# Designed miniproteins, single chains, continued (5): the designs that were tried, part 90

Each design is a single chain, and the fold is of that chain. pLDDT is the mean over its residues in the fold that is shown.

## One batch from the design tools (miniprotein)

Design m19113
Fold by ESMFold2-Fast:
Structure m19113 (fold): chain A 50 residues (1-50)
Amino acid sequence: MEIKVGDTVTLANGVVGTVVAIVESGGVRYAVVEYADGTTRAVPVSELTV
């Protein structure tokens, strides 16, 4: 529930990544997640599990 930069998070499909930034857009909080292959994606905090 409390997602911070440096946290390891799991997406709904079981993919694991590390939070590198937290941003807010349109009243929704997003975590910028870096995956093991070096790609990054912005994911709504509500879609992540820690």
Scores: mean pLDDT 76

Design m19114
Fold by ESMFold2-Fast:
Structure m19114 (fold): chain A 67 residues (1-67)
Amino acid sequence: SADGEKNLEAARRAAEEGDATAALAGAQESLKLGDYKNALEAARYAIEAAKDEGQRRLAEQLKEKAE
């Protein structure tokens, strides 16, 4: 979806800036929209941006839910 694509782009930018919170938000919003493809990709960016174990664990859970 267009909103899912925007969420993915926001997550990608967040990962480049090291902002795991924003990347996680993008993945969560795409899941709420039922856009599993963009949610999965956004969750991967969130995993890359994660700075602590809690953020990484949440990102991995979102990735699994999007599969």
Scores: mean pLDDT 81

Design m19115
Fold by ESMFold2-Fast:
Parts: structure tokens; sequence; C-alpha cells
Structure m19115 (fold): chain A 63 residues (1-63)
């Protein structure tokens, strides 16, 4: 289960990637691009990516 604290950290990380790559936070296409950057990033382990993707999925479902 994703905790509220994990969800908040995922939101902060997502916002950071949006700003870093000059993506629009209100764009569905740019949301998907940010997800792909996370999936293809060498900075995260497979387990860290899985946790982040689950948190992002929950953010999307609550929207």
Amino acid sequence: MITEEELERAKALFDFYLKKHNLDPNSEEDYEKAIEFIKNSPMFTDEEKERLLEAFKKIREEE
C-alpha cells in the first residue's frame, strides 16, 4: 500500500521532472513523458521505479 508520505514525495518528484524538462503539468501528454523519464532513468532501482509508478497511478486515479 502506498502511504500518504510516499504519495507526497512522488508528487514532488513528478513536479521536479516537469520543471526540469519544461513540461506542462496540465498536459496529459507531458504527464506520460514524465512517467517514461522515470521508467528509463538509471538513477532509480527497479523496486524504486515500481513504487513511484504505483504512487503516480494513485495520483491519476484520484484526479
Scores: mean pLDDT 72

Design m19116
Fold by ESMFold2-Fast:
Structure m19116 (fold): chain A 89 residues (1-89)
Amino acid sequence: SLQEAIEQRALELLKERLKKLYEEMVKEGYDKEVIELIKKLAEEITQEVVEQLADLYKKNNSPEIKDVVQRIQELIAEVAAEIEAELAA
């Protein structure tokens, strides 16, 4: 269906963006635990990995974790904008 095609395209774009985020975070020297969670999210987008990242943020409140959450929110917004543009074309 058209809905399934849109969902699949959004998932592919999100995985690509998360892989780039992982590479940037490795270069910037972020905490290994945070880097490993982003890698898992890029390989398989699951509710469990999202919950692990949220729990880490609640326990630590570190600037690094806050920055990662903001970057993920930006990636979601970018993917949504790309899907909107593809639908408008």
Scores: mean pLDDT 70

Design m19117
Fold by ESMFold2-Fast:
Structure m19117 (fold): chain A 74 residues (1-74)
Amino acid sequence: SVEELLAEANRLVSEALEAETDPARRQAILRHYTAALGEVEAALAAGDLERARAILEQLISWLREQLAKIRAAN
């Protein structure tokens, strides 16, 4: 569901921000996350649940990649 994807994205961004020690990279992650959430909100306002899910799935994949890179660098 969209709610489950939102919860997963929130969990992943929290983990990424906790793991990332560089303030500039933390800010970049937060900006990307916030922009994606704005697109999700717009899709939900339009009643487009398929688009909202697609945006969230892309965001989750990106956050997983960021978190893996952060953890591999340490």
Scores: mean pLDDT 89

Design m19118
Fold by ESMFold2-Fast:
Structure m19118 (fold): chain A 65 residues (1-65)
Amino acid sequence: AAEKLRRGAAQLAAGGDAVSAAYAERAAEFTERGDKEGARQVLEEAQAAGDSGGAAAGWEAVRHA
């Protein structure tokens, strides 16, 4: 799960979506720690910012943390 999120973040960054990539990297880090609360905070921040890519990464992290 965390590895998949990091690969997704790298692809987003390569495509020029640095904001979504940053959310995905943070989501991957919290998933590696098993920190479901941290993953949820990333989801909430991305949703508040209106970043759909970051919100998707946050959801995946919450499910797998």
Scores: mean pLDDT 78

Design m19119
Fold by ESMFold2-Fast:
Structure m19119 (fold): chain A 71 residues (1-71)
Amino acid sequence: FDSWTVEELKEQALELLTRAYINEDYGSAGMIRGSLFGALVSKGYSPAEAAEIVSEIDERAREEAERIRAE
């Protein structure tokens, strides 16, 4: 966690959220979003900035999961 870059955190969160949404595991999705938010704030992002980043990653994960489920 502490040694991870912001880009690594975003990449891992996107992958984990995509899997959670494919499996309709909304509980895990919520925990992943919360963990990413906390990590970003810990790295110096404001709560507003962290929330925007989490929202962007969440939206992309939902779109990717929907694409995979449609195949």
Scores: mean pLDDT 81

Design m19120
Fold by ESMFold2-Fast:
Structure m19120 (fold): chain A 75 residues (1-75)
Amino acid sequence: SLKDEREKLVKKTEGNILSVINNEDDSKNVGKNVNKLVAEMAKKLEELGVSPLEIAKSMARLTAYAIEQELKKKL
């Protein structure tokens, strides 16, 4: 289903974000790479025909996830 494909892409992107955060010590590079991953996921969701609001929610979810993981790394 479209919901399953969306969830699969979001979870894959969460894994990619976590890898960036764990392997990069420069916070500017982390921010740039995370933004690129979120944008790439948004484009793939648009190509699948996911609604703009659901894309916006998925982007917000990934941004919140990235902030949480970066804060955990600093603490």
Scores: mean pLDDT 85

Design m19121
Fold by ESMFold2-Fast:
Structure m19121 (fold): chain A 60 residues (1-60)
Amino acid sequence: RAYEAFVALSEGLRAIAAGVPLSEAARRIAERLGVSQKAAREALTAELNGENGVAILVRA
């Protein structure tokens, strides 16, 4: 699960860098990993702030 979370989060961060809104990136992660959009958004926000977003997704 940690590896899947890392890959999904990395793809979400690349999408945001390419201009995708945070809400849409979070939706894609939530759908891919079977977690809530809230958890995905918190994980993306953590990574953007230099925190460990993978840990949030693993616990979701």
Scores: mean pLDDT 81

Design m19122
Fold by ESMFold2-Fast:
Structure m19122 (fold): chain A 65 residues (1-65)
Amino acid sequence: AVRITSLKLRAVGLALEAGAPLTVKHEGDTVIAEIEVVDRELTEEAFRLMEEAAKLEGKRFVAVE
């Protein structure tokens, strides 16, 4: 639980540093992360952290940009 929350907070922080907020939607067993691509490197890192968090929760991860 704590590790999952930490990963999600870090992902949100990186997305904000990229100049765009990260939108996260939970639909059943799927986690959807959406961001307007402003800084590709930070966006990719934010998606990676969210994917890791989703896997720890046993959910599927979908990235939208």
Scores: mean pLDDT 71

Design m19123
Fold by ESMFold2-Fast:
Structure m19123 (fold): chain A 81 residues (1-81)
Amino acid sequence: SALQEKLNRLILLANAGDIERATELAEQLVKEGHIEETLKALDDAKFSVQSMLRLGAISKEKADEILAALEEQKKKAEELL
């Protein structure tokens, strides 16, 4: 579905460290009313980034920046529930 493609893109953008596009997409999906699905995708993205950090695929500094941005978007989405 178009929604699932956008949710998957959110996770891929976060994994790539494209914080700006990931946060813009999360905000768009929340505005479209896909709050619960976006929250799940943000959690999936956080888990993926944490896994990459454990495997040494990204630096701690990069992981911390991505995780902080994802957590901020999660808080904003949760406030709308």
Scores: mean pLDDT 89

Design m19124
Fold by ESMFold2-Fast:
Structure m19124 (fold): chain A 90 residues (1-90)
Amino acid sequence: MNKISSEKAAEAILTLFDTSLSLEERRKKVSEILGEDVTSLSIPEILELVVEKTEDVEKMIELLKNDERLSEEEKEVIVKLVETIAESLK
């Protein structure tokens, strides 16, 4: 599989959880970020794909924790989901 930068992976996850966008708009934007059509995938399937494609999971998690677009509670939930998926892929 072609790996994506941690910055692109973080942006994809942030877009996926952006509640200001419709679910359809989020999938479309994530497809553009990944260079792969994910419009038919569920949110958990897209999240798993992003975690699998990222070149550095730890750097991606740090970028998510430092982003100002999400609340601290949203960051905690998203980071736990990402960590759980990353552990399951080992």
Scores: mean pLDDT 81

Design m19125
Fold by ESMFold2-Fast:
Structure m19125 (fold): chain A 72 residues (1-72)
Amino acid sequence: GILVKKVEVSEEMVPLLKAALEGDKEAEKRLKKELIEKLKLDVSEEDIVEIAPIGSSGKIEPGDVLGIKIKV
């Protein structure tokens, strides 16, 4: 199945999130790893199938909400 989680964007996450959304695969891998640690998930990076900002004006800032879809 698919589990959907919401995460608040931290200051440290902003550059990594921007790079990942622009197609940087190394940044995407790092972001997934940090999200797994932050959310205490027993899943692999490959199990995170989608990461997208929720309610964004096109600018990603600390405190914005990030939607994450996880294959479980």
Scores: mean pLDDT 78

Design m19126
Fold by ESMFold2-Fast:
Structure m19126 (fold): chain A 65 residues (1-65)
Amino acid sequence: GPRVRLTAKADIPYANESFLAMKKGEEREAVLLEERENGLLVVRLLSDGRTRTLGASKVEVERLP
């Protein structure tokens, strides 16, 4: 998938809400793996190489070259 920069528009919990995936204003570089019909993004974060699922409405996605 394309490389993207994710910028949190609000504090973003993981789907279970047990902790925050991103704080408001936090930026992460990722590979965009999937955009789901339910408004979830599946991304691989470049910092840790882990796959994460995030709510698309709470994150700004910028495509990187």
Scores: mean pLDDT 73

Design m19127
Fold by ESMFold2-Fast:
Structure m19127 (fold): chain A 112 residues (1-112)
Amino acid sequence: SAERLAALIGLLEAQVEAEEATAARLEAAGYDELAALERESVELLREIIARLRAGDLAGAIRLLEELLELEERALELARTVPDPALREELVRQEENHILAVRAMRAELERLL
């Protein structure tokens, strides 16, 4: 439905803001590779939003699959962070992102 798609777009827009903030924080802390992956996630999220606004659900699903692969790479890199508290926070964040991407993909597949 239009209301369900609008709600999903709103969640994705909030995720863009959150990931931009995380990228800036990671870059300031010297985790440049993780910051770069977060910026790639932002670019994919913006393209997913554009596809959803255009009614291209199949295109959005394909980009969510690409986002999932990127989030899995970010999770592997997060596990290498030397600061235990930051590592735990980043691992939890990436695990939550993976779950959210899988849930959004399933929801969009139901709308096809």
Scores: mean pLDDT 88

Design m19128
Fold by ESMFold2-Fast:
Structure m19128 (fold): chain A 71 residues (1-71)
Amino acid sequence: LEEKIKELEKRIEKNPNDASTWAQLGLYYYQLGKIKEANRYGIKALQLDDSAPDEAMANPVKMLQKLQELA
């Protein structure tokens, strides 16, 4: 998981507007139990895709569902 995060961070450096890559980072941080980082990356992904980020911020299950759809 940690090595996957490093690869995704490199992808974001090359294409910072790739909502799918931000969503994948959010999911991997969630799997590591780093909820603050997962929310940060997940919100950015939803903002780029215009997928109701405010609703996802209040509900971690909703966040995960939306991120899985984008990733």
Scores: mean pLDDT 72

Design m19129
Fold by ESMFold2-Fast:
Structure m19129 (fold): chain A 86 residues (1-86)
Amino acid sequence: SEEVLEKLKEFFENFSLPKLTRFWDALVKSGELTPEQVEKLAPQLLFILNSPETPENKAERFYKLLKELGVSDEVILKAIEEAFKP
């Protein structure tokens, strides 16, 4: 959704390893993504992060990967919320 893409763009604009750790933890705790799936997804995310493209395009690509794995918009939004906690 528009809201998910906007929040993912913000996630890429303010990227950090601690935020990513909280993001992965939230996805696994939701039950929609397994630790094994995170391990397979992490190299793909690193490829996106290293691509010479805008945060908006990075958000779009990552969103498509999450949707391919069956992750819901609600879970993605919750994971982004958890990522931005202090």
Scores: mean pLDDT 85

Design m19130
Fold by ESMFold2-Fast:
Parts: sequence; C-alpha cells; structure tokens
Structure m19130 (fold): chain A 56 residues (1-56)
Amino acid sequence: GAAAEAARARGERTLANLRAQRFLSEATVKVALAEIRRYVPEELLEEAEAIVRERQ
C-alpha cells in the first residue's frame, strides 16, 4: 500500500544519502547504521551495511 511504498522510499533515500557521505570513523558508521535500521527493513540491512562499509 501507499504507506509501505513511502517507508521504502524513505529507506532508499537514506541509503542514497549514505552513499554520498564519507565515513572516516567508527562512531560515524555506528550513527549511520542506527539511522538505516530505523528506515530500512531488516532484510535490506545487510545491503545497507555493505554500502556503509564501502565508504570506510
């Protein structure tokens, strides 16, 4: 439904913003992962974590 699509769009936008940012410290990575976990379904969390790891 529309609510589920909106939630997914928010998650995808969060991931896009994370790809645009540089992660230089473990503390920054932890904050980013906490935000991802709020907006991205658990099944997509591994993909989100991989994106964050690539930016370290």
Scores: mean pLDDT 67

Design m19131
Fold by ESMFold2-Fast:
Structure m19131 (fold): chain A 75 residues (1-75)
Amino acid sequence: ALELVEKAAELLREQGQEAAAELLVQRTRDAIRRKDWATLAELLRTAAEVAEAAGDHELARQMREKAEEAEKIAK
């Protein structure tokens, strides 16, 4: 999960959105630490949208799959 979000954060940094990239990674680390799977799923979906917008459709798909896994744990 964190590894995929870090890849999306790199895409944000390439677009000059360094603060958004750091915030995304920090929120993801906090969600994992707290075992807040619902928040983790939302962050993975946000990261998937970043990857999709950057044209990395495979990365977006992997993030959506991990978001679905996190949602199943949260329920």
Scores: mean pLDDT 81

Design m19132
Fold by ESMFold2-Fast:
Structure m19132 (fold): chain A 81 residues (1-81)
Amino acid sequence: MPSVEELVEALLRSSPEERYALLLAVVDEMLAAGHSADEVERLLLQVYVRVLEHVTDPEERATLRAIMERVGRELRARVAA
C-alpha cells in the first residue's frame, strides 16, 4: 500500500478522472486485504484533509469534494450486503 503522503502527491499530480480511479483502486485493495469500511473511510478522510491543505481554488476544492463523495458512495455500496 502507498503511504498517505505518496497518495497525496499522486492525487495532486492527477486529473479528476485519475484521482477517482486512484482512490477507488485504494478502496478495492484495502477491502480485499480485509480492512473494514470504517478503516478505509478513515484513510480517505486523512488523505482528503491533507490534499485540501494544498488546494486553495474554490472550484478545484468543490471538484475534489465531489470525487470524495462519489468514492464514499462506492465504498458503502461495496460493503452493503
Scores: mean pLDDT 83

Design m19133
Fold by ESMFold2-Fast:
Structure m19133 (fold): chain A 82 residues (1-82)
Amino acid sequence: SMAEEAEEAREQLERLRRRLEEILADESLSPLEKEASLSVLAIQASVLRQTALKLGDEEVAREAEELLEEIARAAAEIQAAA
């Protein structure tokens, strides 16, 4: 159902946000490994945004777009620090 799909989209958004925090906090990852992980996360967030738009879930779509902006900022900061 559309309601189940919307709930799954919300749960995926929360997982992607936790993944961003995990990548940034992981002291075992090199800057290049963090940048690679952030690139994968950006693809996943972009797919989620498109799914949310298709479902008419404007809130999840907006939050996924905000997550994409956070990922882009994090990647830029890592690149500037290298």
Scores: mean pLDDT 88

Design m19134
Fold by ESMFold2-Fast:
Structure m19134 (fold): chain A 93 residues (1-93)
Amino acid sequence: NRERVLEALRHVEEDPLRAVSLLAPLSLEEVEKVLRELVEENPDDEELVRKAQLVGLAQALLHLGVSQAQVAELVRLALEDPAAAYARMEALA
């Protein structure tokens, strides 16, 4: 599962749907553990921290039953327009 999370991190900004598809078969706990370990190992890597936040958000939404397509669109919006992403998250909650 660690390799799958690492691949999701590599693709989350350029191909959110691919990243979401990689996360879908994993548990929230498995993803959160890998992200925590990676950030703790690299606390000064701002790019890794931002990507980890996006992957963590995507996995939390998947765990709540949001569709892969909607999660991918929300990740895409969060990269370009955080305010619009927040508004859509409120509509889903």
Scores: mean pLDDT 82

Design m19135
Fold by ESMFold2-Fast:
Structure m19135 (fold): chain A 83 residues (1-83)
Amino acid sequence: TEAARALLDPRTRRVYLAAAKLVQERGSVTIREVAEATGLSQTTVRRHLRILQRAGVLKEIAPGVYTMASEEAVLAALRALRA
């Protein structure tokens, strides 16, 4: 799947896991918050968030503001964060 393919990249996976954790805590996440959590630049984070959006695992609900698109993707990410 496109989601599995995107998550094979270590940086895309890191951005996804950070975004999923922040969405669990806050309901949504911004590019800046993911950049702060991962130590990556906002430009790099925006690129990976767009990859995840195209793969169908994140959705943009407002300019630069994201949430999870799939409940299954959220559950998978939360399990990975606990392991």
Scores: mean pLDDT 77

Design m19136
Fold by ESMFold2-Fast:
Structure m19136 (fold): chain A 89 residues (1-89)
Amino acid sequence: SLAEKAEELIQKLEETIEVLKEKIKSSKNPKMQQDLQIELEYLEQTIREIREAIESGDEEKIEHAIFLGNLTLMSATGTLVVTKSAEKK
């Protein structure tokens, strides 16, 4: 169901938030910490928007929130991949 897909996406976003928190805490680069903090805040906002869509019971709103949430997840995941590659020297 759409609600199940939305809940799965929330779980992935929450896992990504935890990875970002650890990376922020371990980073010695202030600019990287700032950029990761901005990504973290976007993920938290995205989770709120998905939860609001689920609460509305509107299938179109849930589907739209899932679409946008996946774009946000892709962006954050891409940032983490690039960041890990840069840290590898």
Scores: mean pLDDT 82

Design m19137
Fold by ESMFold2-Fast:
Structure m19137 (fold): chain A 93 residues (1-93)
Amino acid sequence: MKLTPREAALLGTQAQFLILTALVAYDLGESPEAIDAALRGAVDNVKALIDSGYLDLARQLKPQLERALKAAREAGVSPEVIADMEEVLKRLD
């Protein structure tokens, strides 16, 4: 599925805010469910960017995704979200 440049920019920005939301939720000791929901949204957006050929934009999020993956593993986020994050990070190499 092909995103327009404007749609890609909006999804990239949303993914960045969702990753930050998950990291803040983790730091505040929020529920695994809250962290899971934010990361699921972020992963879906990054995957859409990669699938649409906006790989350079998606790669800008890689350091934040790596930090979020570590937090997700420590917080007990769902195995499905962790697996999706690992797959997305592998595609960003």
Scores: mean pLDDT 85

Design m19138
Fold by ESMFold2-Fast:
Structure m19138 (fold): chain A 93 residues (1-93)
Amino acid sequence: SALDRALAGETLSDKDVTIELYVDPENTETVKEIIEELGGEILSVEPDEVDGKPVMRIRARIKGSKIHELLEKLKEKGIELYEIRIVAEQPKV
């Protein structure tokens, strides 16, 4: 998948992709700032739960070519993702 290629350090295309990140609530504002600094747009931020743990689900539109840099910046700041998905523009539960 495009996400697997980005995780492997490959440069993706300059097309806009919709991503969905599941993060600790304490990291929500920092993750939003990184996405916006990379030219991404925050589409929604909603509380959610993964395996009984409270998380924030952040949906954003970002250039595919910026996904690798986003993941590197998150690692640099010590931010772990519970999940990350490249999703269709239409929201899915």
Scores: mean pLDDT 77

Design m19139
Fold by ESMFold2-Fast:
Structure m19139 (fold): chain A 93 residues (1-93)
Amino acid sequence: ALTVTAEDSYASTSTATVTVTVTNTGAEPSRLSIALKDLITGEVTTLKEWEDVTAGQVVTVTYTTEMKNSVDTYEVSASTGFDSARKTVTVLS
């Protein structure tokens, strides 16, 4: 199984930062992919692709972009090919 944690945040000087933490809560090693989708534009950015992870391993990635609106919303998705988890993140200006 996968657990995805990402917190709503405030932008700093028009820069949005999304910090994503993914934990492999399964008993088996897996390959992890993490993607971020802009829910306004539909654009998908790959944050990690096929990273080897062990059971219980925590992976943290940070994505930084310019604010497009006073409120920007993203969907983070993590997948091993066998399991997936998603989290919606809001960034306020």
Scores: mean pLDDT 79

Design m19140
Fold by ESMFold2-Fast:
Structure m19140 (fold): chain A 70 residues (1-70)
Amino acid sequence: NKSLVSNIIKIESSISSTCDDNSKAGGYYNLGNYAARNGNLDLARTSFLKAKQLCPSDEVITSLLKILNS
Protein backbone atom coordinates (compact mmCIF):
# COMPACT_ATOMS: atom_id res chain seq x y z
CA ASN A 1 0.00 0.00 0.00
CA LYS A 2 1.58 3.27 -1.20
CA SER A 3 0.00 5.41 1.54
CA LEU A 4 1.13 2.99 4.28
CA VAL A 5 4.72 2.97 2.94
CA SER A 6 4.67 6.81 2.77
CA ASN A 7 3.57 7.04 6.42
CA ILE A 8 6.32 4.62 7.51
CA ILE A 9 8.99 6.62 5.60
CA LYS A 10 7.93 9.85 7.37
CA ILE A 11 8.58 8.24 10.78
CA GLU A 12 11.72 6.20 9.88
CA SER A 13 14.37 8.71 11.03
CA SER A 14 12.53 9.47 14.30
CA ILE A 15 12.59 5.88 15.58
CA SER A 16 16.28 5.50 14.66
CA SER A 17 17.06 8.29 17.18
CA THR A 18 15.27 6.42 20.02
CA CYS A 19 16.16 2.80 19.15
CA ASP A 20 19.83 2.40 18.22
CA ASP A 21 20.45 0.66 14.88
CA ASN A 22 23.07 -1.49 16.68
CA SER A 23 20.46 -2.81 19.12
CA LYS A 24 18.05 -5.71 18.53
CA ALA A 25 15.22 -3.16 18.57
CA GLY A 26 16.85 -1.22 15.71
CA GLY A 27 17.27 -4.48 13.80
CA TYR A 28 13.61 -5.44 14.20
CA TYR A 29 12.52 -1.92 13.25
CA ASN A 30 14.60 -2.09 10.05
CA LEU A 31 13.20 -5.57 9.26
CA GLY A 32 9.65 -4.23 9.77
CA ASN A 33 10.28 -1.35 7.37
CA TYR A 34 11.76 -3.72 4.77
CA ALA A 35 8.79 -6.10 5.10
CA ALA A 36 6.23 -3.26 4.83
CA ARG A 37 7.90 -1.87 1.69
CA ASN A 38 7.67 -5.34 0.12
CA GLY A 39 3.98 -5.75 1.05
CA ASN A 40 4.60 -8.35 3.78
CA LEU A 41 2.39 -6.72 6.40
CA ASP A 42 2.37 -9.78 8.69
CA LEU A 43 6.17 -9.77 8.97
CA ALA A 44 6.14 -5.97 9.36
CA ARG A 45 3.66 -6.16 12.27
CA THR A 46 5.56 -9.00 13.96
CA SER A 47 8.88 -7.17 13.59
CA PHE A 48 7.48 -3.88 14.98
CA LEU A 49 5.90 -5.79 17.89
CA LYS A 50 9.33 -7.25 18.75
CA ALA A 51 10.90 -3.79 18.46
CA LYS A 52 8.23 -2.44 20.85
CA GLN A 53 8.99 -5.24 23.35
CA LEU A 54 12.59 -3.95 23.42
CA CYS A 55 11.61 -0.22 23.29
CA PRO A 56 8.18 -0.23 25.03
CA SER A 57 8.11 3.55 25.63
CA ASP A 58 8.74 4.35 21.95
CA GLU A 59 5.75 6.35 20.64
CA VAL A 60 6.86 5.94 17.01
CA ILE A 61 6.70 2.12 17.11
CA THR A 62 3.26 2.43 18.77
CA SER A 63 2.09 4.74 15.95
CA LEU A 64 3.40 2.32 13.29
CA LEU A 65 1.54 -0.61 14.88
CA LYS A 66 -1.66 1.50 15.03
CA ILE A 67 -1.32 2.28 11.29
CA LEU A 68 -0.75 -1.42 10.45
CA ASN A 69 -3.84 -2.41 12.50
CA SER A 70 -6.10 0.17 10.86
Scores: mean pLDDT 67

Design m19141
Fold by ESMFold2-Fast:
Parts: C-alpha cells; sequence; structure tokens
Structure m19141 (fold): chain A 79 residues (1-79)
C-alpha cells in the first residue's frame, strides 16, 4: 500500500510531465482522486486496465513506471 500526496502536488507533477503515456495519465488521475489516502498499486493497475480495456500486465507496467517517478519526486511512499 502507498500513501498518496496532495492533489496540488500531483497536479504540478502532471503539468511538468508532458510525455506521460495515456496509461500513466489515467493512473495519475486515479491517484489524484485518492490524494492524501492509502492506495494499493495492484488495485490501481486493475482499475486502469478496466477503464482502458488493456491487459492487467500492460496496466501494471505503466503504473510501476508512474509510481517510480512519483516515489522519486516524494509524492508517494509505502504505508
Amino acid sequence: YLVVGSIEELTAFALSQPSLSPLEKVALELLMRNAGRVVSPRELAREVAERLGVSFSTASRAVSRLLGKLKEAGLVREA
């Protein structure tokens, strides 16, 4: 489980990352809905896969890439 940063911080990150893939953008939008809350990376990947009609494997890879960027920026951390 990961603790998600503020909506303001996530919005600033989105604006600074014009090269995010469509999968990463959807994952970021879902994280923004959970700003200040605890989220499961597995459940996040599942919801991205369901929304975009892609495989769980494809969504999971995109979520992992986005979460790596967000952890490096200090915007998500393990609960």
Scores: mean pLDDT 77

Design m19142
Fold by ESMFold2-Fast:
Structure m19142 (fold): chain A 88 residues (1-88)
Amino acid sequence: ASGFSPEQIEDFKKFYKSLKNNQPDVLQKRMDYIQKLARDANYPIPPKKYWETVAALALYEEKLMGKPVPPDNLVVLAFHGPTLEREL
């Protein structure tokens, strides 16, 4: 499960759509960063849509927290990525 409330899922979907339409460069840069961390940790690299969802979730959490997502939190984001990808 994503661990999100229905309101948070709806807000995330709106954020994701806005991010893809208005800030695709920011999304791409975050994807590259997360993929680099995954490679450095010897984590398998799934399809592009999965990493796009994980990157968007990381940016969404940064927006809510007002601070960067720490590397250890990427493990949690990677776990929830497939569930949120289905909802997008």
Scores: mean pLDDT 67

Design m19143
Fold by ESMFold2-Fast:
Structure m19143 (fold): chain A 70 residues (1-70)
Amino acid sequence: MTAEQLQARIAELDREIPRVRAEVERLKAEVDALGDDAPLELINRYVATTLRLIGLEFERELLLEKLKKT
């Protein structure tokens, strides 16, 4: 990958990460509000979305590290 391609992908992640983070925060609030009444489907969706956020943040860190080496 070129430095330009790394910068372009980081810019995409900078737009996507806040959206996914907002969804995680929304799902967490719904789970917290329902407590023991939270349906398994909601809990599974919260977990899956949180894992996606972690993956995107990890990708961003790797790309930043590669950009520093280039």
Scores: mean pLDDT 84

Design m19144
Fold by ESMFold2-Fast:
Structure m19144 (fold): chain A 99 residues (1-99)
Amino acid sequence: MAAPAKVFRIERKLTETLPDAETEAIQAAIASGDVLIERTVHGETADGVKYKVVLKLRVSPAGEVEPVEGKIIFEDGTVLEFKDATEALEYARKLLAES
């Protein structure tokens, strides 16, 4: 409760490489203490409906990553909530594969 967690925001398209962004954020977190990483991944369904995946990860100074939550937000206002970031990302990849 001493200081608010530092928040890093990373945006990529679903078709882009994601590991580099995770590595960069982890390296930054090692120097600064506990941080929250908000990753946004943009995609589109087979029907042309745009969506974004918002992932929340907690990273410790030791470089340990804890998935906190994930959401998929469609342009029509529909929101799907997930227990962890990995589940949200897998669902988003499934939506892309159906295209």
Scores: mean pLDDT 61

Design m19145
Fold by ESMFold2-Fast:
Structure m19145 (fold): chain A 93 residues (1-93)
Amino acid sequence: TVEQLRSASERWIQDVKDLEAAGLLPAALAEELRGILQQSVTDPQASKEQLKAKRDEIEKRIAAGELPEHTGLTALTFIRLAINDVSALIADM
């Protein structure tokens, strides 16, 4: 339901804020992720596509040595979980 998407989006956004506050995500990346997750209430399919694109971008940046591995793996773990959650909610619609 739209209410489940809203509740899930609020939880994901809070998780991103907590990771940023803990110093585990850079502020710029946290801001991007919050924007994508906010979109999930209006357009969960577009949000899922943006999360997949961001996952692919981060994987490439880690492989190129452009991101610290710990930072990249933290972001990838969160993004993969968010993709799974959004996918499950889309399937229930």
Scores: mean pLDDT 83

Design m19146
Fold by ESMFold2-Fast:
Structure m19146 (fold): chain A 93 residues (1-93)
Amino acid sequence: MAEELLRALREGETTPDDARREELAERIKELAIEIARNGEEREAAELLVEERAKVNKITDEELIARAKAEGEPLIREEAEQIEKEREEEKKRE
């Protein structure tokens, strides 16, 4: 899972195709939730939530909401931190 996850993240970061990026975003969300639910590779799941938000610069409300509801404490905190930073960015400019 983690290797597939990182590969999808890297492709999403480099692809200029918005449609492909959206497909990867959906895949990434599913993998992140699955990893969190299984309690496996906590650090990989944390990294995924953080990098996913940076790569697409879009509102990942579904991913964040699920991570907050079902993720381990650290994954939940990371998702909340990402949401807070995005809200602050909107207010600054």
Scores: mean pLDDT 58

Design m19147
Fold by ESMFold2-Fast:
Structure m19147 (fold): chain A 83 residues (1-83)
Amino acid sequence: MTDLEFIRRQLRIFREVTKDLSKEELLAAAKNFLRSLVDRGYITEEEADELLAHLEELAKTKSPQEVLDEFYRRLLEVLERRA
């Protein structure tokens, strides 16, 4: 399994388990997930911080589902750029 395929699978699981979370819980879960990816060397700390900041800004005006969809989309873009 490539790193990208592994992360896509983990993101699908993340999306399913977080679908009923509040915005605050979703952002906390996303932060923990991004930290795990940094610790494993899949993304940089800078990429993780930038993505989290974007999601926090989006969460001010968007639903939890829209924040989750944007997290999924943006993280895949970051990973595809590195692959």
Scores: mean pLDDT 77

Design m19148
Fold by ESMFold2-Fast:
Structure m19148 (fold): chain A 68 residues (1-68)
Amino acid sequence: VEELAEEYKKRTEEELIKAGASKELAEIVGDILKQDILRLAEEGASKEEIEKYGEEARKNAVESVKKA
């Protein structure tokens, strides 16, 4: 779970930077996503549910940066 959260954080940060976000903003957004994934796991979410959430959150974050 922690490894999965770390992986989504890193991928989200890289994609946000590629989309034009600052490193600082990318790190903040990536950390929020990591914390959300860890919270879902503590609440009993399955790996499948966590992966779906991470994918959607990553996509939404990238689109938000592109619009900004």
Scores: mean pLDDT 78

